# Ledger of designs, part 60: designed miniproteins, single chains, continued (3)

Each design is a single chain, and the fold is of that chain. pLDDT is the mean over its residues in the fold that is shown.

## One batch from the design tools (miniprotein)

Design m10051
Fold by ESMFold2-Fast:
Structure m10051 (fold): chain A 74 residues (1-74)
Amino acid sequence: MSSVVIRVPYSDIPPGTTAEEILERLKEEFKDDKGIIDIEVREGKDSFEITVYFDPRYTNPSTIKSRVGKVVGV
């Protein structure tokens, strides 16, 4: 098992977006992915901290970062 931490600045996300909303969107994006084990979203000082736990046989940090960026950037 592996994990990747992705920091998303609050300035890059629409005002009023919550950690719970981001978590729900990410769970929907990854719902059919056998390689995704768990997702955590936490509020940091200036950014959301998204931790994705994954199986490296099915995915990698670069692919996860790209997909997370698309989900939270739109």
Scores: mean pLDDT 82

Design m10052
Fold by ESMFold2-Fast:
Structure m10052 (fold): chain A 94 residues (1-94)
Amino acid sequence: KPSPLIQKAKEIGEKIIELFKEGKSIEEIANEVRKMVEELDLSEEDKKKLESFADALVTVAGTAKQDVDAGKISEEEGLELIKKAIEEYLKELE
């Protein structure tokens, strides 16, 4: 079965996708995922790994949102960029 760290990382990724679809600001997304990590019953080392994971994904989501808002890419293309980043960063945690 996946480790607790990987399971929580997947939940964070899913939350970022959900909030992005809802049209939340990057600041709101960042604040929500920070709360999620802070509330987890994990070691300080694992929390730092999840904070780095969340920060990296929020950065990708921020870039995707800027490109969508500027008309450079579609909302679907923005979501695919976030999903790809989740897959890539999850491999780094395994």
Scores: mean pLDDT 84

Design m10053
Fold by ESMFold2-Fast:
Structure m10053 (fold): chain A 113 residues (1-113)
Amino acid sequence: MEKIEEAKKKGEETLLRLYREHKVTPEQLQAAQAMFKVALAEIEGKSPEEIRELVEGTAELLPHMTPEQVREVARTAIEMGVSKETLRYLAEAARKAGHDEHAEAIEEVIDES
């Protein structure tokens, strides 16, 4: 229970930072929230099928963010407890959707972690 609350706080801190420092749009906040929802679903023990559906939906929202914002959000998702395997699947889903720059940003974060 405490791990989920700590993860939520970490996500909220990153969203607040993005809002204050980058003057993010509602669409950018929605995309970041979708990535954090993937992380929370995995640490809550949701099924692989449910996680895949959330990842595919998140991949469609990634173009609203810059690659720099994707790197920041992906780093926070790792700190929240998302697996590198789930992030690799998100990168593959983004690449399949034609969002190569966003897929590369996620892969860079996986490699540095």
Scores: mean pLDDT 82

Design m10054
Fold by ESMFold2-Fast:
Structure m10054 (fold): chain A 65 residues (1-65)
Amino acid sequence: SMVTREVATGLRVIAIAIEVGGTARIEGDKFVLILKTSPEKFKEAKERAKKLSEETGFEIEVIEE
């Protein structure tokens, strides 16, 4: 179901936040990664989020705090 896919995707977004250094939020129909980390880890997180977004169809925005 859509709800189950959203929860599963949210957990994967949270995992990126924990591993890279930051937090994750749900804002309406999208996920937001708010990261306070190195440029290298930020680039890694953006690539991971892009792949996850392409795989799942959910919008994932990556921003710096």
Scores: mean pLDDT 83

Design m10055
Fold by ESMFold2-Fast:
Structure m10055 (fold): chain A 85 residues (1-85)
Amino acid sequence: SSKERAARIEATEELTRFYQAILNNDKQAAIEAIERLGEIAKKYLDESKAEEVLRELQKAIEKIKENDYDGAQSYVAKAGSIIGE
């Protein structure tokens, strides 16, 4: 559907921003990209899937605050997978 295509495009843009932020050690930009992924989930996904994405993204933010970028990437990848279903 057009909604599924829009969700994938917008999520891919924010995932790209997230990975660039990680490469630049920019914690603020990484959190901003995660927050934008959460808004995409709320906009395009049903409530149950949006809640699942938001839980994974909250764990990613916690990992960024701990400077655990590998952990953050793992949770963002899980969120991206749910959005891409």
Scores: mean pLDDT 88

Design m10056
Fold by ESMFold2-Fast:
Structure m10056 (fold): chain A 84 residues (1-84)
Amino acid sequence: MEPREVAEALVEGFEAAVRAAKGTPEQGDKIVADLEARAESPARRLAAETARGAYDYIKQTGEEGLKDVELALENARAALEALR
């Protein structure tokens, strides 16, 4: 994958994990499952795996894990912005 595709996939995955964590558990599970169901390319697979891993991490660690994932999202967005 091109570096830009990697950065875009990481942004999508971390954004999904943050949205999943801020909703109800049922809504969160659906957000991640919907990404996994659409994982038909390497980039979409990376986004789905990123969302699953980050969401599971937040469920294990609570508010501190959410803060870590929000920081990872900011870093991924900065990386994507730099790839012009």
Scores: mean pLDDT 86

Design m10057
Fold by ESMFold2-Fast:
Structure m10057 (fold): chain A 86 residues (1-86)
Amino acid sequence: MEKLMEEGKEAMKKGDFETALKKYEEALEIAKKEGDEVAVADALDNMGDVYLEKYKKTGDPEDFEKALELYNEGGMILLEVAVKSV
């Protein structure tokens, strides 16, 4: 999982949004199977960053909307984890 997240970040540095999304989606699926809610939230936030950076270059309002949806989902999961981890 961590390796997929690192590969996604490297793809983002290169402006390869397609590869970045693919790596983060793979990390998300592993996190879901493992029940790692913190890793699920991290993958969602990184996918949100991809859509935000894509929006900055494309101006496509759909990319901005997807970024907001992903950030909101990740934030909600982190709040639930914080309550459970007390």
Scores: mean pLDDT 82

Design m10058
Fold by ESMFold2-Fast:
Structure m10058 (fold): chain A 55 residues (1-55)
Amino acid sequence: LIEAAEEVARRMFEGKDISDIPEEARVLAGGPVLDGIVYRLSLEETKERVRLRAE
């Protein structure tokens, strides 16, 4: 289940359509716990992008 929530977070970050993701995973996307996961993944990806651009 946590893996499905991370997939939702990844798709949202990449700007992809999440309508094909199961309702259970999307419900978690609105939860406080998933908000933390989404935030962490967003920061990690942003750091990686900045690092690649700076190099």
Scores: mean pLDDT 57

Design m10059
Fold by ESMFold2-Fast:
Structure m10059 (fold): chain A 88 residues (1-88)
Amino acid sequence: MAAEMAEKLREALEEERELAEEAVARGEITPELAEATLEALELLLELVERGDVEAALALLGAIRAATRDLTDDAAIAAAIRAVVEAAR
């Protein structure tokens, strides 16, 4: 269970990183949102790599909750950064 969950989470996070990089290249998101997203993904991957899957899932949940009702890239970026900074 734990090893399979860690592998799935790592694959999902790596895919999200690729999607974020593509979105920037296409001009679909602002550089500020891209930077915040990549910083969050880096921390999430670091947590998974050290075996702290529970902390990674908690951080991911906090980011989702903070951004759920936001539609503005600047507001989403600020919310992501606040959650990531609190987790560091």
Scores: mean pLDDT 78

Design m10060
Fold by ESMFold2-Fast:
Structure m10060 (fold): chain A 88 residues (1-88)
Amino acid sequence: SKMERMRAQLPNLTQEAVAIFLASLRATGEAVEYDEETNTYIIDADVLAKDLGLSPADLTAYLRQLEERGLIELRDLGGGRYAIGLKE
């Protein structure tokens, strides 16, 4: 599963990157929409940042870092919303 792959990559991930991924999974069903077909999460940055104890700006910076490392695909939808696709 994708969670098993994330766990296998733990030595190569920052603590913040792992926390963001887990929080995205936990936040599903509230202010997060999940498209199972595309493995895409649509998040509200303010809501997710509050759940993680981060500022929205810090959350955005961490998401960009994950995208730069090839772990996710990040798309800005405007209004503080982002689409996050999981990559291998």
Scores: mean pLDDT 65

Design m10061
Fold by ESMFold2-Fast:
Structure m10061 (fold): chain A 92 residues (1-92)
Amino acid sequence: MVEELVKKGAEAVEAGETEKAKELAYEVARLVGEEETLERLLPLSGEEVVALFKPKADEALENKDEEEGKRLLALLSALGILKAAEELEKKK
């Protein structure tokens, strides 16, 4: 389910459907319980996002926590879709 929404979000970005891409990104964040976190991460640079996520990703990998790994990947995918949609809107 989450993977399908991520795919649809990426397809919406490629089609220039920025509003649909944003809706799908927020839906992914909602499903992983991180809607507020997605809003907080949006203004951050890629370097700042990596600094926040690397320790959590390293811990999930060390502990073989597949659920946490999937949650972090879903949130990062949603953030990527949302940032791409915002970039496209700024170019119009």
Scores: mean pLDDT 77

Design m10062
Fold by ESMFold2-Fast:
Order: C-alpha cells, then structure tokens, then sequence
Structure m10062 (fold): chain A 71 residues (1-71)
C-alpha cells in the first residue's frame, strides 16, 4: 500500500464513506445517468479548486450533499 495521500483518522473515513453512500443512493433515485455524470464532473472540478485553495476535502462532500438536496 503506497502512502500517496494524507492519513485520516478511521472515524472520519467511516463518516465520509457513510455520507458518500447516502449521496450515491439519493443520486440513483433522483438523477438520470447524464445528470449523474455531470454531477461527478462538477465534483472533480470542485476537488481541484479545494486542493488549490488548501481547503479540506470534507467541503467537497458538503457541496455534493447540497447539490443532491436541491434536486
């Protein structure tokens, strides 16, 4: 296993996985395949911006939740 990313406490990893699972489930119920792909592309762009700004990756998940809630 290569240490290519910063180590995160297991509790935070579990929280992120649970939140991602909820987002994915809601996306499957709410969005068609084209909208799902568009959302993924937008999140990839947001992730790049957050890294450039030095912000936490948790902000990306918060944005994903907000986008899904609005749909």
Amino acid sequence: MKPERKLVPSEKVDELQERLAEIVEKIDETLNKEEQQKLRDELAEEGTKLEEEGKSPFELIDKAEEMVEKM
Scores: mean pLDDT 65

Design m10063
Fold by ESMFold2-Fast:
Structure m10063 (fold): chain A 66 residues (1-66)
Amino acid sequence: DLSVDDVVQAVRDRMLRRGVPQRQVDLYVQAVRTASSDPQLAVQLLQQAGLPPSLAQNIVNNLQRR
């Protein structure tokens, strides 16, 4: 039962530890914030940040649950 912020922080730390530039991590954060208003764009931004399509879609779906 992890919050979105916990998941974002964990993924951010993992990406930075693996040498992913902060700009790509910023894309991930932007995608998560965009998921509520534009889920399709959010999925594309997550893929640009290096996440696979299935995981990107799952994250967006979880952010949209009521």
Scores: mean pLDDT 72

Design m10064
Fold by ESMFold2-Fast:
Structure m10064 (fold): chain A 65 residues (1-65)
Amino acid sequence: AIAYNMLGGIYLKQKNYEGALKAYEEAEKLATDSNKAAVAQGYKDLKELAPAELHPEIDEKIAAL
C-alpha cells in the first residue's frame, strides 16, 4: 500500500536500509496492480541509496514483482 511505500522512503532518508526494505515488502503484499509500479520504484530508490552488499537482495525483490 502507498502508506508502507512512504514509510520506506522515510527509512531511506534515515539511512535505515533494512527498515526501508521491510516497509517495501509490506507495501508489495498489499499492492494492487496500480500500486506495483510505486513499489518497484521504492525498491529502485532503495538500490540507488543502499550499500552494494544489499543490491542482490533488492534485485531479487524487484524480480519477484
Scores: mean pLDDT 77

Design m10065
Fold by ESMFold2-Fast:
Structure m10065 (fold): chain A 70 residues (1-70)
Amino acid sequence: VEEYEKEIDELKKELENAQTPEEYRAVIDRANELVTKAEKDNLPQEVIDKIREVGIEAEVKRVELERQAA
């Protein structure tokens, strides 16, 4: 549980520091990996939802940047 909290905090910091679509894709990829691991470890839905929220935020930011580049 504590290990996942650290991973989520790191993921949030990476999201905050991301500036490029590729950096946001890295956050999305890491979030999906953490969701898969959390599901296998039978973690509470609340923890899984927190990880998914970071991934969704990264996807929104990625799309926004790609739209500005188009």
Scores: mean pLDDT 79

Design m10066
Fold by ESMFold2-Fast:
Structure m10066 (fold): chain A 77 residues (1-77)
Amino acid sequence: AQEALDALSNISLDPDKAIEQASKVNPDGAKKLQELIDRGNSLTDKMLQGDAGAFVQYPKAYAEVRKAVEDLRKEIE
């Protein structure tokens, strides 16, 4: 539990480790978080290609990732 909480607190530095540690204690929550991160990365790629819609959607995707991290931390506690 503590290892997963520490990894989630450092998710911006190592998201793969955060997902790995979280999946050991809450696999469904970790899967949802991975899906949100993948969506955020897809939007970043579109922004680099000049997609104006992606620039509008990115802040919402970022907020969803942060909420998912907080929800997952509460479930692990």
Scores: mean pLDDT 77

Design m10067
Fold by ESMFold2-Fast:
Structure m10067 (fold): chain A 87 residues (1-87)
Amino acid sequence: LTPEQQAEVELGVLIISAAVTKVATENAGEKMPVEDLERALAMLDKHRARLDELEAQYPTLAGSVADTRAAIDEARALVEKVLEKQK
């Protein structure tokens, strides 16, 4: 894989990770331990930071970065909402 192709694969992994986190939180978040929800937020924040690095390094991937950012932000908002309900 070229560096650009590797970045595209990494973006794909990040968007899948966000989608899986969102689905898991929708279906079981209210029954998840607070520690697991906090860990999910930390992982999404780490993915968000990595996404900013990828955007800076590969401006040509801006569209894919934007889609991945939206997915991470949606997942994060849902985890925060569920965490607030659990305190």
Scores: mean pLDDT 83

Design m10068
Fold by ESMFold2-Fast:
Structure m10068 (fold): chain A 92 residues (1-92)
Amino acid sequence: SKEDELEKTKILANAIAAEAEVYVAENLIKKNPDLPESLKEKIKKIVKEIKKKVKELKDAVKKGDLEKAKKIMEEINKLMDELTKLIKEVLA
């Protein structure tokens, strides 16, 4: 249906936003070598989890499993919120 195509587009747009946040976080670590190692490792761990979930999300969308895709997107959003908190800690 047109509704399903719009939902797929919205989910994929959110996946692109997550990939952009990951790119920002990875570059922030690269440009700030003097950051505490524990903070860098926390960011790297969340980035790795987001990358894994984005791959799972894209697979679910490709298979037409929109319910699974929506659930994975909610998990990605929680990880992105945690990543944003760590980035704010870096910038403080």
Scores: mean pLDDT 87

Design m10069
Fold by ESMFold2-Fast:
Structure m10069 (fold): chain A 100 residues (1-100)
Amino acid sequence: MSKFYKYWVEKLKNALKKYGLEDKFSDEDIERIAKILDTYTADELLPKLSELSGLSPTVIEFIFLAINLDDLTYIPKEDFEKVLNALKQLAEEEKAREAA
């Protein structure tokens, strides 16, 4: 397992705690989201997240930068939640693909 996987798990947990969203995302959800972030390139991930969240790729990229820097000051809770729900949906689609 990649070192970056654990890095993303920690960053996501910190972000969720700041917004009070820890109850909406289980540890398993966070780990699956971290695997998506560790597996896919930005070029592959940003268009899919834009389609699922309704946010522009630029806004999504800025949200990831803010998570990485542990500075969510300019990120609305609503937009953050949309991105995480989109990532969770992609993780569920990958799991379904592996089961088929």
Scores: mean pLDDT 78

Design m10070
Fold by ESMFold2-Fast:
Structure m10070 (fold): chain A 93 residues (1-93)
Amino acid sequence: MDDVRRQSIRLGQRGSRAIDNGDYDTARQYLDQLRRLVDQHPDSVVTLGTVGRISYRLGDYDLARRYFQRAIDVARQQGDDDLAQRFQQWLLD
């Protein structure tokens, strides 16, 4: 999990930086890598939350909602209600 967590944080930071620079194609490539990482590690709350945040920033609100919902469910299963509540805030309009 530590390697998956570190990789998710790095990909998320690079994706966010690409968005900040207006490089949306590069941001979508990092989002694709994060989604593949979710497929390999479906219980990684950090990866799920990172996909949600990058998707939201790219304007894909439907994708963001799906991944945040998954992150909330996994966080609750792991006993992290505080983290689940933080993800819940991203689903509020």
Scores: mean pLDDT 86

Design m10071
Fold by ESMFold2-Fast:
Structure m10071 (fold): chain A 78 residues (1-78)
Amino acid sequence: SLADLLVEYLGVPEEEAREWAERILAAPPEARHGELAAVLYRYRRTLTREQARALAEALGVPEEDVIRANRVVAQALA
C-alpha cells in the first residue's frame, strides 16, 4: 500500500503514513505528486530512482512527475 511505502522509504510513523496516504489518494491524479512533495519536504527526505518508480505506481501518476517533485524537494532542502 502507499502507507507501507511511506513507512519503508521515508520513515514516516505508521499512523501518520495512513493519514498522508488517505490525503494523497483523495487528491486528483494531477495533484498527487505535489502532495507527495509536501510529505518529502515535511520529513526532510528524498527518493532513490527505485523508490520514485514504486511511489509513482502506487499514486497512479507518471514516473517523471515523481522524479521532478523529488528534484524540487532535494533543491529546497540543500
Scores: mean pLDDT 88

Design m10072
Fold by ESMFold2-Fast:
Structure m10072 (fold): chain A 61 residues (1-61)
Amino acid sequence: SMDEEIEKLAKEARELIRRALEQGLISPVGADELLATVDTYAENKDLGSLEEIKRFLESLL
């Protein structure tokens, strides 16, 4: 379902944010802002924005 796809993408994006923070690629404040953004996209069921933020995070790693 769309809800399962959204939760999967949000989970993957949050994991990428954690990895970027652990590697020192983003600041703690930047990580908090990115996590809030992912939560907003998931709440709005914005699949496209979740895919874009995931791609952005993958580009950092």
Scores: mean pLDDT 88

Design m10073
Fold by ESMFold2-Fast:
Structure m10073 (fold): chain A 66 residues (1-66)
Amino acid sequence: EHAERAFELGEEARRRGDDVGAGMGYSSAQSGRDGDRETALRGYLGAERMGMRLAAEAGRLGALAG
């Protein structure tokens, strides 16, 4: 469920024209499904430092899914 929400945030970023944020959201969703919390958490921290709110939230959800 958290991985699904991370994917949806990636789709939202893509609709806004944020291709980088979309890729980070999709990557976070995949990491969450794979149980790779560390990769999802690193994605969250990186996106947060860049001010990419949708990508950061997707990373947080991916970490929770793992």
Scores: mean pLDDT 71

Design m10074
Fold by ESMFold2-Fast:
Structure m10074 (fold): chain A 86 residues (1-86)
Amino acid sequence: SVEARIEELIRRLSELGDVEEEQLRRLLALFPSPEEALEFLELLLKILELEDNEDPAAQAELEEAKARLEALLRRRVEALTGRSLP
């Protein structure tokens, strides 16, 4: 299930030591749907797994994942603030 996948990703991200579980749960509360929360967590995990990989193909995938995460967060901020960002 989507919910079970979200819980597994929260655990994995917390174990990496870069983000506390409580902080992740607070960030997830900003998303209106479990599907968007799942996309956010999967992008974050991908970025953390790729950040230390010096391979050009991995770096290209990292930049794509970062761009997708930025777009997702921008849409969420716009929805929460009621204002379009430039």
Scores: mean pLDDT 78

Design m10075
Fold by ESMFold2-Fast:
Structure m10075 (fold): chain A 63 residues (1-63)
Amino acid sequence: GDVEDADKGAAGGAIAVGEEGLEVTDEAGRQAWRAAYEAIKAHPGDVAAAREAAREAMLEALA
């Protein structure tokens, strides 16, 4: 299409990470999602930071 897509105009804070983590699993997924969301809030558009935070939260929940 010939549309710019408003979603691309923003910082992409609504990356699949937030939605995926929310429906992934019980506590591990919830912890990962929360950590990823917090990371994105601190660094909008920094998906790498969100992924790292999610990974750490998941490891913590599984410990």
Scores: mean pLDDT 60

Design m10076
Fold by ESMFold2-Fast:
Structure m10076 (fold): chain A 100 residues (1-100)
Amino acid sequence: SVEKILRGEELAQKGDLLTREGDRLYAQGRYVDAARQYIQASKYYKEAGELLKGLSGRAGFYLQKGVIAARRGLELAKLGGDEELAKEAQEQIQEIKELA
């Protein structure tokens, strides 16, 4: 439905905003804070991709963006020494890959 497409695009936009915030925090050396933003972005991209499956050709693109965000989150969580956050990022990578 059009309403689901609009909601999926809104979720993807939230992912984009959090990715940009992660980039800003990374530039400041705020690795754990950047990782949190990237992991949250991956969750929004995952939701967007799931919601848009069978409704928009952009579904796979958003799942791919989700994997990229989660991988960035994983690397920065490791750099910051946050083991729980690294585990959360790894779980997001696995879940999104299973959807593709």
Scores: mean pLDDT 91

Design m10077
Fold by ESMFold2-Fast:
Structure m10077 (fold): chain A 61 residues (1-61)
Amino acid sequence: MEREAAIKVTAAYLQAVGAELEGKTDSARKALELVREAINEPDPEKQLELAQKAIDVASAA
């Protein structure tokens, strides 16, 4: 995994865990699904897109 993708995926995972701790269970679950997709994506550009979507979902109010 490219360093940039790895960093963004890690950030997405941490934000998803944070959302779950705040009681945003649906957002956390969707974000974790996107993180899982990003980890299994062989295209680094698509990995970055999926990780960004996970961050956006986890941070949604």
Scores: mean pLDDT 78

Design m10078
Fold by ESMFold2-Fast:
Structure m10078 (fold): chain A 64 residues (1-64)
Amino acid sequence: MQKRAVDLSARNTQAYSEAKMKLIGNEEAGKKAVDLARQAGANPEKHGSYLTEAQKIVNEAEAA
């Protein structure tokens, strides 16, 4: 379990880092994506839900 959690945490960090890069210049959306990454790190089992929410934020920020 611990090995999987570490690997999942690393992958989550990378995915959210990419989302963060797309939100440069939008502090509120960027902050929200960072919060979701932190939550995904604490609960790797819920990663899919947090990633979907982060993608929605990215899409909305890019549309603005």
Scores: mean pLDDT 62

Design m10079
Fold by ESMFold2-Fast:
Structure m10079 (fold): chain A 72 residues (1-72)
Amino acid sequence: GMEEFEREAERARELAEEQGLSEEQRKILDKGLEYARKGNFEEAERYGALLATQGYTEVAQLLGRAIRAAKE
């Protein structure tokens, strides 16, 4: 649900800061989270794939968990 979504979103943002994502990469994460919050899961998952392609697999996994929580 949305409570679990916000928890996973917070974890994703914290990990992005810890792993040194650039401002542009953090904007990719934030857009993915925004699309998930709006129920556009196809776009949200596309943004997760972009982060994974750039090597930020753990951040992408946390975005994936947030997307899954938003679907429920």
Scores: mean pLDDT 87

Design m10080
Fold by ESMFold2-Fast:
Formats: sequence, C-alpha cells, structure tokens
Structure m10080 (fold): chain A 73 residues (1-73)
Amino acid sequence: MQIKAEDILAVSGGHLTQGQAQLLADALNAKAGSPELQNTIAEFVRAFGKANPEVPDSVLQDLFVKLSRLADS
C-alpha cells in the first residue's frame, strides 16, 4: 500500500503541516504490512499531542482512528 501526505492532511482536520504529513506518510509506508504499523501511529499521535497541548484529547483519539483506517486501506 502507499499512503499519501494529502490523505493524512485530509483526516488531520488542519492540525498538521504538509511536512509533518509527508514524514508520517513515509513512516507508515515503511511499516506497511508490519505489526509495528499501529504502534507507529500511536507514537505519532502521542508526540503530536505533547507538541500541541491545545489540541483536545477527543481530537487526538479521532486522529488515531482515522489514521488507523487509512493505514488499513
């Protein structure tokens, strides 16, 4: 599979930059088909929440669910 930065931006609700979306897309594509894929998404969401404390936990949870679905497609 190949995840595009634009797909990540579309599910992020405007909270990510193009560069952050590209880095995440590259990381997810490198882990494609690996059991580490879900851990990669979880670590990204955790780091993003730590860097952006103004973002509510509900938004972080929604982002995790949307990214997980995108990675499974």
Scores: mean pLDDT 76

Design m10081
Fold by ESMFold2-Fast:
Structure m10081 (fold): chain A 96 residues (1-96)
Amino acid sequence: SKKEIELIVAKQQLRFMGEIEDMVLQLRQQGREEDAEAFMEEATKLQTETLKKVNTALKNDDYKKIEEIFKEYKKKLHELAEKYNAPVPEIHIQPL
């Protein structure tokens, strides 16, 4: 059902948010405050663009595209982790 898909999407978004928060915390714990702020800025921009794309796909009932959007989000977040030498987030994309 659409309600079940919306719940899966919401849970997936919360998982990404939690991983970003953990990465920021770890950078701060390493005394890398400037890197933590720069990472947060880039991660926030990525999150905002991803949310916009997901909302458009949900409106169009394009569930396969939502899965692709989250896979791209995961890839880009892993690239940010590598850029900042932050721990790689462990995120599994739920099939839709």
Scores: mean pLDDT 86

Design m10082
Fold by ESMFold2-Fast:
Structure m10082 (fold): chain A 90 residues (1-90)
Amino acid sequence: MSHEEVIEEFHRSMELAITSYKNMKDPKMAKTLLESTALTEVGRMAKAGMSKEEIRKLVDDFLKKLAEAGVPQEWIDEIRKKVEELIKRF
């Protein structure tokens, strides 16, 4: 799979996660969805051979969009921490 195809899939997953967050009534489920989406996509990008720098840049773009969508900063900080812990294992 090309890096371009992986990036395109990441953007689709990001938009779906944000849309789902806006429509979810359960905060716990919403947080779990955002965390699982971020971690799954980071794993997919790593398996495709993307650099840690490129993965971080795409994650930063996602987290910025979460903030714009009204996601609590505490959740964004937790997602960032979990993503960095995952990236360190590569």
Scores: mean pLDDT 82

Design m10083
Fold by ESMFold2-Fast:
Formats: C-alpha cells, sequence, structure tokens
Structure m10083 (fold): chain A 103 residues (1-103)
C-alpha cells in the first residue's frame, strides 16, 4: 500500500544520507577534528531518528528530524569546502521535504 512505498522511500533516503554523512566525517577528520566530532554527533542523531521512525512507526517525526540534521550536515560540508557533497545532501533534504508532504 501507499505507506509501505513511503517506508521504502524513507529507508532508501536514510541509506543515502548515512553514506554521505560518513563520507563527510572522513573529510572532516583530515581537515578539522572539531567538525569531525560535529559530524559524528549528527550521525548519532540521524541513527536515533531513523530508529524511532522504525520502532514507533512515527515516520513524520523521523523525517522532520532528518530534515533538520541534513540541513546542518550541508552547512558543515560547505564550511569544509565540499560544495559537491553539500549539493548532494541538499537534494536529499528536498526529497525528505517531499516525503514529509506525503505523510
Amino acid sequence: GKMDELKKKFDKLFDKILALMRELGEIARKKDPEAALEVEILEGMALIAYGIGKLTNDLKFAVEMLIKITKEVGRLARKLGDDKLAKEIEKLTKQLEKLLKEL
């Protein structure tokens, strides 16, 4: 049904977000150890948001949290000079915003 399709979209978006956050973490560790800690905290928050969505079936809350997290990740990517990664995360943020409207 529609909800099962939205759950699959959520899972795919989360996997892409997590992969980009981990890539940013590796970049940050080489350039700015404090930014690396910020990325690690944001990754932890993203995993918690995803877990809440999966365990409670509150996808709307999880998506709202991930939108806020991905906006901060994009800011950090730009601060570290990675405009390409920032644009990729910004595209995922827009896809999360579209998903939120369907929830």
Scores: mean pLDDT 89

Design m10084
Fold by ESMFold2-Fast:
Structure m10084 (fold): chain A 62 residues (1-62)
Amino acid sequence: SKEEAIKNYEKTLEEIKKQFEDWKAYLRKVSKDEATVERGLAPLEKQYEEAIKKIKEKIESL
């Protein structure tokens, strides 16, 4: 169960990273102004950082 839990968390981390990179690529595709890209990513960056932190804490507590 612990090994399966770690594997599931690692998979979730990969999915979250992919989603963030896809959003970043999309924003750069529709806007080449870095300030606009940064503003568009700001709420997603906060959610991304919190999600990664929580999952890492879950792995460490196993």
Scores: mean pLDDT 80

Design m10085
Fold by ESMFold2-Fast:
Structure m10085 (fold): chain A 78 residues (1-78)
Amino acid sequence: VSAEQRAEAERLAARAEEAARAGRYGDAWTLSMQALDLDPELARAWRLLGEAYRALGRTEEQAQDADALFARADELEA
């Protein structure tokens, strides 16, 4: 990943954080996915994706999938 791609991914992740704080989890999901497309190792984006997925989830299966996204973020920080 280039420095330019990483910087853009971090900007998208920051926008996703703002969307999540505003309760706009659909926007947070979309922005987090875009950030991960540029930098798949950005732990912050994996966490935001998990938060958005958990907030939007309506089934037990969807809630369990969110836990996997948080686990991936934890791995990337370790």
Scores: mean pLDDT 75

